Designed miniproteins, single chains, continued (5). Designs and how they scored, part 52

Each design is a single chain, and the fold is of that chain. pLDDT is the mean over its residues in the fold that is shown.

## One batch from the design tools (miniprotein)

Design m17905
Fold by ESMFold2-Fast:
Structure m17905 (fold): chain A 82 residues (1-82)
Amino acid sequence: SKAKEAGEEGARRGEELAREIVERDPTVAGGAGGALAAIGEGVNAELESGGTGKENEEAGKAMERSRKAAREAVREAAEAEE
């Protein structure tokens, strides 16, 4: 299904983003774990909601929300390190 395809791509790109975050700043490595978790949750939510009809639109939105949540998770992790 398109939701599964989008979910797999979202997870793959999310993993690449998290790896880049760790490489860029190892001090936020903990945040990378949160980023991956947020992306995974967003993907899973889209797969579960995936009644056909809005599948393509919702998959795209879910991936974008997951990426934003992942960026926020990294920021929150950096704040929590104090």
Scores: mean pLDDT 57

Design m17906
Fold by ESMFold2-Fast:
Structure m17906 (fold): chain A 70 residues (1-70)
Amino acid sequence: MEEALKKAAEERGIDPEEYIRVARTLQLLRDPANAGKTLEEIAREVGFDSVEELEALLKRYFGKTLEELR
């Protein structure tokens, strides 16, 4: 799974680590077990220091905020 994500990112000219973090964020947002978590907790769990950093990345790739993807 991780290797397939790295390859897909490389083919699109995207940083593989960045792409994997974004994919993990979407998985966490869609998991009902995480519905009670704050956006700050989600950002920390996928390895970002702030919600703002993660949100900027999501807007760049999907045009959506964390709230819109939740």
Scores: mean pLDDT 71

Design m17908
Fold by ESMFold2-Fast:
Structure m17908 (fold): chain A 76 residues (1-76)
Amino acid sequence: MLRELAELSKATGREEDRLFGEALEAIAAGDAEAAARYYREAARLALERAGTFSPEEAEALVEAAAEEAERRAREA
């Protein structure tokens, strides 16, 4: 499931989707550091595109997402 989701994300051609796919692959591999790094960057790009959050709100959401990705990778 995670690997299939990663492949589908990378197939969209969007940079944030590619990074999200990399994060899912890192989670599946148990690489917590890589999962956090890729998810943080993917979330940052997605929130920047949305333009609806303050910089402080966006930063908090990005860090929460990265922390969740790291946790999932450690549990893999």
Scores: mean pLDDT 75

Design m17909
Fold by ESMFold2-Fast:
Structure m17909 (fold): chain A 70 residues (1-70)
Amino acid sequence: MEEEIKKKVEEEIKKLKELGLVTEEELEILREGVELTLYLGKNKGKVPEEVLKRAEEVRARLAEIAARRE
């Protein structure tokens, strides 16, 4: 399941990169967002506050990237 989700995300990232719609920095943030989402799902109720704060930061950065693209 986790590996399957990562494969689908990498396929979408590849499409976006081929279209020239994302930068390498944006791809890194997208990958981090996926990793954090999978980590949170796996560790329900046992997540350190630092990880939750990082997830919020990544979410905010993803929203900012989306806003720039319109």
Scores: mean pLDDT 70

Design m17910
Fold by ESMFold2-Fast:
Structure m17910 (fold): chain A 68 residues (1-68)
Amino acid sequence: MQRVLDVLAEADNAPLSAREIAEALGVSQSTVSRNLRQLQAQGLVRAVRRGDETLYQLSVEGLEYLAS
């Protein structure tokens, strides 16, 4: 879970798909999608729609969590 937040932080606020995060971490997309849903439920990640895609970014709370 923490590593998903780290990947999003490294992207300098660029929105990333679950596929891109999975590629960066070397894990399956299903693992990343599950982790993203948990992080979104915790308010640490926000979902952003870009056309037919759902992309993910750190929320302000997610940035604070990583800074702590």
Scores: mean pLDDT 78

Design m17911
Fold by ESMFold2-Fast:
Structure m17911 (fold): chain A 91 residues (1-91)
Amino acid sequence: SSMIRKEAEELIKEAEELIKELDKAIKEKNVEKVKEIIKRLQDVIGRLEKLAREARKEGDLELARKLVMTGAELTVKIMRAYVFIKVKEKE
């Protein structure tokens, strides 16, 4: 639906800004900020999954696929951030 598409666009934009903040926090070696951003990205993933379920109920399979793929991309970013945390905590 057009409403789900608008919510998806806003959520994707929020994710993009959080990724920029994550990259900056990693560059600055700020472990605490990286941990905070990971929690926010996990919330965004949950919201993407909820919207993907609603898109499937409405028969919008293309939007559902896009939302699932976006969540997968964010999951990869979170995993890389966890590697950064583990390396930094061993110093």
Scores: mean pLDDT 88

Design m17912
Fold by ESMFold2-Fast:
Structure m17912 (fold): chain A 55 residues (1-55)
Amino acid sequence: MEDTKKFIEEVEKVQKEADAYEKELLAQGMSESQARKEGTKHRMEKLKALLEKLS
């Protein structure tokens, strides 16, 4: 099945989006610590939604 490849691709995209989000927050003047926390939150929320979508 292609489901495994799709899941891996979506996880990679979530990680990439979280990194981009952190960079955007840093560009807006947020501190490194805060940007990292927000990026981590974003990644965790996206992963949770992805898991719920697959259940």
Scores: mean pLDDT 78

Design m17913
Fold by ESMFold2-Fast:
Structure m17913 (fold): chain A 82 residues (1-82)
Amino acid sequence: SLAEEARKRAEEAERRAREAAEGTADQQLSMANWLIEEAGRLFELGLQASPEDAETLLEATRRLLEAYRRLKEAAEQQMKAA
């Protein structure tokens, strides 16, 4: 189902985001760019999904946006650090 697919994508994205968080600023920014693009795709799917699936897709979108925010913040902090 779309809901199951969205949950799996969110879990995988969060896993990759955690791995990228331990890397370089470039790796963090690259992952952040992918997360925002993927979040956009899930959001579009959520708008056209059934109400039951839409809730899960929108939640998956929120999870990707949160991971994006954290990675972007981490990259900015790393670039400013000694």
Scores: mean pLDDT 84

Design m17914
Fold by ESMFold2-Fast:
Structure m17914 (fold): chain A 112 residues (1-112)
Amino acid sequence: DDEKLLKEEEESLKLVENSNEEQLRQLAENSDNPLLRLMANLVLSMDEKQREEFFSLVRQMIDTRRQILEVRKQLEQSSGEEKQQLEKQLQELLKQLAELGSKITDMLIRYG
């Protein structure tokens, strides 16, 4: 379930964003969730400004993926002009997702 995965990623992001240095270290070393371990390890290597940028990019990626799911759901029930407009919206969202993914990858290379 893509919606469940997005919710889990959003909850993981919020947990990392609200964690202090000691809590981040604990998540990095002891979390059974690979995504939490990865995010905690990355954030521990970042200053506050870099953390803010990272959290913003990840949040935008989650929001964009949520919008993609909604547009795809609407496309299944659409026809004619509405379908064409939704297809254009989907293509723009996919382009935005690719750009966000590139920015996150650059941060992984720079700070990981």
Scores: mean pLDDT 87

Design m17915
Fold by ESMFold2-Fast:
Structure m17915 (fold): chain A 70 residues (1-70)
Amino acid sequence: ASEEEKKIIEEGYKKKNEIMDKFQEQYKAIENDESLSVEEKNAKLKELRDKTLKELEKIYKETEKKLKEL
């Protein structure tokens, strides 16, 4: 039903927003960490991006699966 679809989509967007907010906060923390070298910052930012992309992909796949199972 459309109401069930709306709830699934809304939960997906909420989780994506939470992931993106966390990404922005962690990105700024790494960028502003004066104890880290440029190489260490680049490595941590790459790891953060890779982790965030995997988390977003998981939410996307979970949302699609739930919508298909309706």
Scores: mean pLDDT 84

Design m17916
Fold by ESMFold2-Fast:
Structure m17916 (fold): chain A 111 residues (1-111)
Amino acid sequence: AEAARAAAEADARAGAEAARGAALAAGEGGPAGASTAAAAIAAMGGALGAGIAGAKGGKELAKEGAERGAEEAAKGAEEGAERGGGEAAKAAAEAAKKAAEDAARGAAERA
């Protein structure tokens, strides 16, 4: 039980970091698909984090995983917007933040 909880927490953290990296890359990608890609990646990151935590840790850990994924995706999107510059990068960052928050909320409600 404790080993499974530690593994679920590690998986949730890895998912959150992956979501951040993906959102960062999408924010830097420019106009062609950046907004859609960032939103989709952020949503997947949040949902994946919650799913991993939920499978092994139950409702509370699933919610924490989803929230962590959303927070890291938002940070990545913000950094991507700063490095990519321009209106497209900012739009992609905002879309990614909203998608990650929506995914985290949905995952928490289902968990």
Scores: mean pLDDT 58

Design m17917
Fold by ESMFold2-Fast:
Structure m17917 (fold): chain A 68 residues (1-68)
Amino acid sequence: DSAEAWFNLGKLLESLNRLEEAAEAYRTAILLKPDFAEAYNEIAKLLEKLNRIEEAEEVRKDGLAKIA
């Protein structure tokens, strides 16, 4: 499952403290599965940790639009 594979890669990269690469993996998961609520939540939390709050809010807004 392509989207789930990218999501799992994102989690692995995050555990390795490769935060920017983790964000890209989560974004790829969203591109493959736009209704992937868990991926939107993970990238938003990751962006908040990077102090990129405005981008985190945009990701949350996009996720809500796709899963509503």
Scores: mean pLDDT 80

Design m17918
Fold by ESMFold2-Fast:
Structure m17918 (fold): chain A 67 residues (1-67)
Amino acid sequence: EFELDLWKAIAILAAAVGLVAGRNAKLPEEYIKEFQELIDKANAATSLEEAQKVLEEARKLIRKMDA
């Protein structure tokens, strides 16, 4: 369980950082909504694979935000 909690925390943090950065940069609500959805998905994750997938999605969205 600790490993799952750790990966969920990392995924939530990554999505939250993206949300705060996007809000401060005044990005379109579509990006803000996607980060909020990723936070919800990370919190709902019941396996390491699910938590890691959410983290990968958050990283991809953050990279897309800078483009």
Scores: mean pLDDT 80

Design m17919
Fold by ESMFold2-Fast:
Structure m17919 (fold): chain A 79 residues (1-79)
Amino acid sequence: SRLRELQRRRQEVLAEATGGVGMIRVSVMGLSPDGDVEEALRRGLERIEELGREYPEVREVAEREKERLEELARELIER
């Protein structure tokens, strides 16, 4: 079913976005493997963008979640 496939791909994008948010937050505390908010952002954006390219049907969700990660990182870097 196209609906089931769309739901699965959407969940993959949301899972990567959730992971990206977590990595950015722990990077601010110096607890991430990367130890850098900019690197955490770069990784999160790359993984979400990859899913959007692989599954065009979730591209809009991927673009929205990428923007959300960029806004979060921008807010944290300004501090």
Scores: mean pLDDT 75

Design m17920
Fold by ESMFold2-Fast:
Structure m17920 (fold): chain A 63 residues (1-63)
Amino acid sequence: SMKEQKEIAEAVGLILRAIGDLIDEGKAATKESVLEKARKILEEEGEPKEKIERLVKLIEELF
């Protein structure tokens, strides 16, 4: 569905943003560091907990 495609696009965008932030901080971009950074980005943006859990799980599945 279009909603599923949008969620996948959001997850991919979050992975790229997390990698960029980690590089700027001089940190290694691993599965664990990317997942933690993506969670922090969503929390700082004020996303609801259920959306954070769904997107973080989707990111984990893409690894």
Scores: mean pLDDT 85

Design m17921
Fold by ESMFold2-Fast:
Structure m17921 (fold): chain A 68 residues (1-68)
Amino acid sequence: SAGREAAKAIAEAMKKGSKVEVTLADGTVIEVDGKDAARATGAILRVIGEEPERVIVKIDGEEHVFES
């Protein structure tokens, strides 16, 4: 699913200390820094739990689009 693939990308980026910006289907933008593990976990749980059709993840300024 798009949420699970996006969650994996977020987790990998956080391990590298990257800045991550997640855009959800409703237009909500969640910015996470590699130092804020709680915020990153919250974003990951949300993208998995809502089973979104589409998620956009920006990692250090580079956009990645995930679709179910």
Scores: mean pLDDT 75

Design m17922
Fold by ESMFold2-Fast:
Structure m17922 (fold): chain A 86 residues (1-86)
Amino acid sequence: KKEELLKQLEELAKKAEEAIKKGKYEEAIKYLEEAQKVVEELLKITPDPEEQKRLELGLKSLELQKLLVEKKYEEAKRMMEEAAKK
């Protein structure tokens, strides 16, 4: 249950980091979105207020990471479009 969700979160974080390293920003965004859903599931089954605060902080960190990756993806698309012009 909780251990399974934590393992899924670790796996998704690793896949997102690898995708970012390889410049596969769209894939990285998908993995970060899946990681956010896993954190939301963990929040539903976590009764400890301190642990809930840590999970909420983790969710905010994932939101920030996704925003940064989305900005990089938009910049990369814009650069590719400019390079493809004539």
Scores: mean pLDDT 80

Design m17923
Fold by ESMFold2-Fast:
Structure m17923 (fold): chain A 74 residues (1-74)
Amino acid sequence: SSVDEGIRLEQEGLKALEEGDYEKAIEHFEKAAELNKDNPGLQARALRNLAKAYEKAGDLEKAKEYEKKAEELR
């Protein structure tokens, strides 16, 4: 399912983040958020991880934008 694929991509993104591959982490988290767009909880989690990846990459403006998007998902 798209949810299972999104969760897998999120796990791969977290691994990339730990390895310092921020570009790959961003790509995986963006895709995970897209695949989970109909599941607010999973989408919010992917968006928070995306914000963290942007923060690690030095893009503080994008990090703040994605944090806000995640908080707005109720």
Scores: mean pLDDT 86

Design m17924
Fold by ESMFold2-Fast:
Structure m17924 (fold): chain A 63 residues (1-63)
Amino acid sequence: SEEERERLLREAERLREESRRLLEEAERLAATDPSAKERVRQLVLRSVGLEIEAIGYEIEAEL
């Protein structure tokens, strides 16, 4: 249904926004704290995970 498609796309958008915020945090942290390498890595990995999840919802919305 159109409502279900809109719900899936909205969830994908939310995940992409969350991913973007995590990447912004990682970039800021990398620029300001040279000792935070592990935290930066964790933020990047979490961001990538959210992007993959968002792609899954976008694919489901096309079905």
Scores: mean pLDDT 88

Design m17926
Fold by ESMFold2-Fast:
Structure m17926 (fold): chain A 95 residues (1-95)
Amino acid sequence: ALEAAKLALEAARVLVKRAPKELVPKAIGLALRAIGALFLAEHATTPEQLRRAAEEALAAAEGVLELAEELGDEEAVALAREAIAKARETLAALG
């Protein structure tokens, strides 16, 4: 969850720098969502809280992937895909 949130945030940060002006607000929104997932992951003390953090990280990473693919940003695509994989691994481990 923590690693997934960090990767999603890094991908969103790349998009904030590279997105055309009209898509910058969308990229910022995704970065804020990733920050929220990171906060939840850092403060998770139960399996239920860790699941919530992983679900939020997954949602942020999927949003970043969609925008990254639209923009053709291969670096952001790679980071978002790694974030998705890490979030899914956490969710699978939690059952």
Scores: mean pLDDT 84

Design m17928
Fold by ESMFold2-Fast:
Structure m17928 (fold): chain A 62 residues (1-62)
Amino acid sequence: SKVEIAREVAKATGVSFRTAWLAVKLIRDYGMSEEEAAETLSKLTGISLEKAREAVRIAREL
């Protein structure tokens, strides 16, 4: 489920559950590419682009 994926992203990266949930939605619901999702996540949440890339990568792999 998306909730379980978001929990795993938060656990693996240390970002908040809300940030992890957004990463999952950008990839799975909005169909963004990994790079587009990472740039969008970084811009909206203020986390570093490198951290955003890690979060969206894990969200895509699960």
Scores: mean pLDDT 86

Design m17929
Fold by ESMFold2-Fast:
Structure m17929 (fold): chain A 60 residues (1-60)
Amino acid sequence: LAHFEKGNILFLNKRYDEAIEEYKKAIELKPDFAEAHNNLGIALENLKRYDEAIEEYEKA
């Protein structure tokens, strides 16, 4: 499974810490991946990591 798709499955299962790891791996492979930055931001928000979420939304 691609890292982005794996992140999405983990996110849907509320496994936000693991989803963040997979989204970060997707971004490592494709730094301009707007959807991965956006989804990483949403996962960070769910963990109340708002400053990090804002940074990722600005990159999306």
Scores: mean pLDDT 85

Design m17930
Fold by ESMFold2-Fast:
Parts: sequence; C-alpha cells; structure tokens
Structure m17930 (fold): chain A 82 residues (1-82)
Amino acid sequence: SERERAIEEARKMMEEIEKRIDELIAKEKNEQVREELEAFKKALRAAMERIEADESLSADELLERTRQLQQVAEELLKEVEK
C-alpha cells in the first residue's frame, strides 16, 4: 500500500539520521554528551514509532511528519558537529 511505502521511506530517512548520531557518539569523549545523544536517538525512535502507529495519518501526512522530525534532528546535529 502507499502507507507501507511511506513507512519504508520514513525508516530510511531515520536510519540516515541514526547513522550520524552513531558517528557522533563514537567520536565523543564526554560521557554525559554521549548519554544525551543516545537519549536523543531513543526519543527519535519513539517519535517515529508513534508516527507509524497513527492510523489516522495518510501516507503524505506520515512522510511530512517524518520530514519535520528529520529537520529538527538535522538542526540539533549541526550544532553538535560544530
């Protein structure tokens, strides 16, 4: 279905963000910052699971919410990567 394709696309978007978080965790020497990055990764996964579970969302609405989540994550990652 279109919704199943949207979920697959959303998962790919989130996997790219998770890879960047994992790279930052691997390079981070401060334990508190690592814990915060791991907590952020968990929060992103939980948010994505809620988007996937929301049967009221159309395929387009699901992808739009995922894009918004990706933008928030990318803004935070850019600040940490500086």
Scores: mean pLDDT 83

Design m17931
Fold by ESMFold2-Fast:
Structure m17931 (fold): chain A 63 residues (1-63)
Amino acid sequence: ADALNREGSRAFHAGDVDAAIAHYREALALDPDYAGAWLGLAMALRAAGRKEEAEEYFEKARE
């Protein structure tokens, strides 16, 4: 999970939002309690223009 979360962060900073979403989703599939992946997915979704989905994931990451 942690390695996929790091790959998601790298893809996001490189501007590859689709790859970032995919890596963060894979991290959550392995460990759904990994708060860093929830936050990363929320940021990537917001960058993709999916604001309503992003806000739900931000709320989840704050738990």
Scores: mean pLDDT 76

Design m17932
Fold by ESMFold2-Fast:
Structure m17932 (fold): chain A 70 residues (1-70)
Amino acid sequence: AGYDDAIAEFRAALALDPNNAAAWTGLGMALLRSGRYAEAAEAFKEALRLDPNNVGARYGLKEANAALAA
């Protein structure tokens, strides 16, 4: 429901600016909340490639990896 809209919004933002680390982090969070853990992990890795100090992306990647290992 609401996460699909958030995913679409962040993907649209990234189509305009693929170097937006905040949008990659937001996409990762929306994917994580929707149970799409592998896609969430990739989005967080891209956020960290752009901004290695992004606290939200670091914690989100940890959560996504924990869910994938379960």
Scores: mean pLDDT 85

Design m17933
Fold by ESMFold2-Fast:
Structure m17933 (fold): chain A 84 residues (1-84)
Amino acid sequence: SYLEEGNKLLGEGKYEEAVKYYEKAIEEDPNDAKAYFNLGVALMELGKYEEAIEYFEKAIELDPNYEEAKEGLERAKALKKEAE
């Protein structure tokens, strides 16, 4: 699946490619909280903190008990504050 391919690329540090696969995963299933969370992680690694925040918030909207997405949101907000 596109989600699994994105996860593999994320694990390999290929963040720009991972983003493209997560975008495809979301296009096929727009209610997959995990795809939004993983897209946020990849964007955070690319320094795109504002976009990462939006996708973590979307993951939490789809799954309000998604602890990893809540932690990701907190980290992305902290990194945005510290960004030059």
Scores: mean pLDDT 89

Design m17934
Fold by ESMFold2-Fast:
Structure m17934 (fold): chain A 61 residues (1-61)
Amino acid sequence: SELDEWLKLPREELIQKLWEKAETLDPASRSEVFALISEAIEADSEEALRKALEHMLEKMA
């Protein structure tokens, strides 16, 4: 799945690409995804980062 392909990236590259892709969303969805990314970075949590990615992909669909 697309999610699994993204998860193959190193953490820093995944975060960078998540930020870049989230910027292409509408302002409301972008704000939500940015908040999730920030939480994942602060928590240093792979699970939280995965949830941010899942939310971003859902908003792109």
Scores: mean pLDDT 81

Design m17935
Fold by ESMFold2-Fast:
Structure m17935 (fold): chain A 69 residues (1-69)
Amino acid sequence: SLAETTREVALELGFPQDVADAIAEAVEKAEKMGLTREQILNVAEIAMLRLGVPREKAKAFVEALEKRL
């Protein structure tokens, strides 16, 4: 699922478990709402920023996630 891929990519990039789980949960909710892949990637980025992840790291995460999809 997109949520599992999101968790996997976050952990691979060295984000802590709580961040990975929070982003995966946000992605799962967006997927269940029928959002597009582009919209889901935006949700993941916003969720990262809301958790205090620096913009550069959030951007790198979204790029890595997009390559896995």
Scores: mean pLDDT 86

Design m17936
Fold by ESMFold2-Fast:
Structure m17936 (fold): chain A 84 residues (1-84)
Amino acid sequence: VSLTEAIAAGTREALEAVLERLEEEAEELAKESDNEETLARVREALAAAREALAAGDLAAAARHLLEADTLLGVIQLELAVRRV
């Protein structure tokens, strides 16, 4: 489920599915990336999203997930440049 689809669904379950996927992506990228600063920010955003979901604040959860997704995109671009 994409972040956009999860927001459109407006459910905690859809946002939790995005959180789990982004946590898996962060762990995989951490194996290849030396960008500890951006990885730390990703982990903080994912932790904040988890807390927001636990509190039932779906809007805050969506915002934190968007931040994590954006930062993971930065790491992916850095790794792509490094590999090419």
Scores: mean pLDDT 81

Design m17937
Fold by ESMFold2-Fast:
Structure m17937 (fold): chain A 67 residues (1-67)
Amino acid sequence: SMEEKEKLLEELRELLRKAGLSEEEIERAIQAAKTMSNEQLRKIIEGLKKAPTLVTGRAAVKELLEA
């Protein structure tokens, strides 16, 4: 649903900020994430929750941009 997508995108944004990414990197990731399935987004969010670091944040952005 659109409501679920909005919630997932908000959670992703906050996790990427916590990981230390710049606002520019975060916005690029969020734009890419809008085209992903909710299932793919949940998997990326789960990974970030386990290890909210700059390394995992950048790996998540790469995954989002390569999808």
Scores: mean pLDDT 80

Design m17938
Fold by ESMFold2-Fast:
Structure m17938 (fold): chain A 118 residues (1-118)
Amino acid sequence: MELAKYVEEAVRALEAGDIEKAVEYLKKAKELAKDEEAKKLLEEAIEAAKAGDIKKAIELIVKALLSEAQYEIDQGNTEEAKELARTAKRLAERYGLDKYLAEAAEKLVKLAERLEKE
């Protein structure tokens, strides 16, 4: 929950041009991430944000959320995975990231199937 919140705040700061605030929220998200790939993608997002490449920063954020969601799926944390995948889907839709939108939607379908079996 807190990771998704800090990511959403970081994206809002990026859209406002507040790079310093965006970097701070991305650092908090990185501290909360459990998946090593997600941590690396968030660090790359911080560097993209510092360079002023907002599109790249957002793409890296979406990739990080999907990586963390897969980690939570593998750990059996279905509700946490669903929140991360939903956040990734919203951002991918907002920024026209069709590949990641499809990936997020697929994860959400699999998570719904898992909840029906529990």
Scores: mean pLDDT 84

Design m17939
Fold by ESMFold2-Fast:
Structure m17939 (fold): chain A 57 residues (1-57)
Amino acid sequence: GHSEGARKGIEAAKASTDPAEALAYGGFAARSAEEAGDMELAKEAREVAKEIAGREP
């Protein structure tokens, strides 16, 4: 489903500590959420990806 794609993208971003992968999954999740009409979920996906990318040790 459309929203499920977004949720899976967020999960993948959280599971991956690689900044590039986290951003890619977050971007994909945000787009999927927007296509599903869930703008709030899209925003959450972007924030999750940015937070993980910013945590580079």
Scores: mean pLDDT 73

Design m17940
Fold by ESMFold2-Fast:
Structure m17940 (fold): chain A 80 residues (1-80)
Amino acid sequence: MKSKEELIDEIFELLEKDELTEEEINIIIDRGPLTAEQKAALKAALAEKGSLTREEFAEILADATVAQLEAILALLKRAL
């Protein structure tokens, strides 16, 4: 099975960016398989910073399951 770190790296490689944009974060919040607490944390970080680095995204979703991260990767592949 892929690790959480490998899945986060694949998300950022797919986007060819060092940061997730407001549009990409909003797709994850609105359509992603996340808990209410995870969504609230992403919304708060987005409001403060405007974008999220890989490290910031990984920290916010430290409690996310491998299945949640795989679903986010699949969502971004289809939405973008």
Scores: mean pLDDT 81

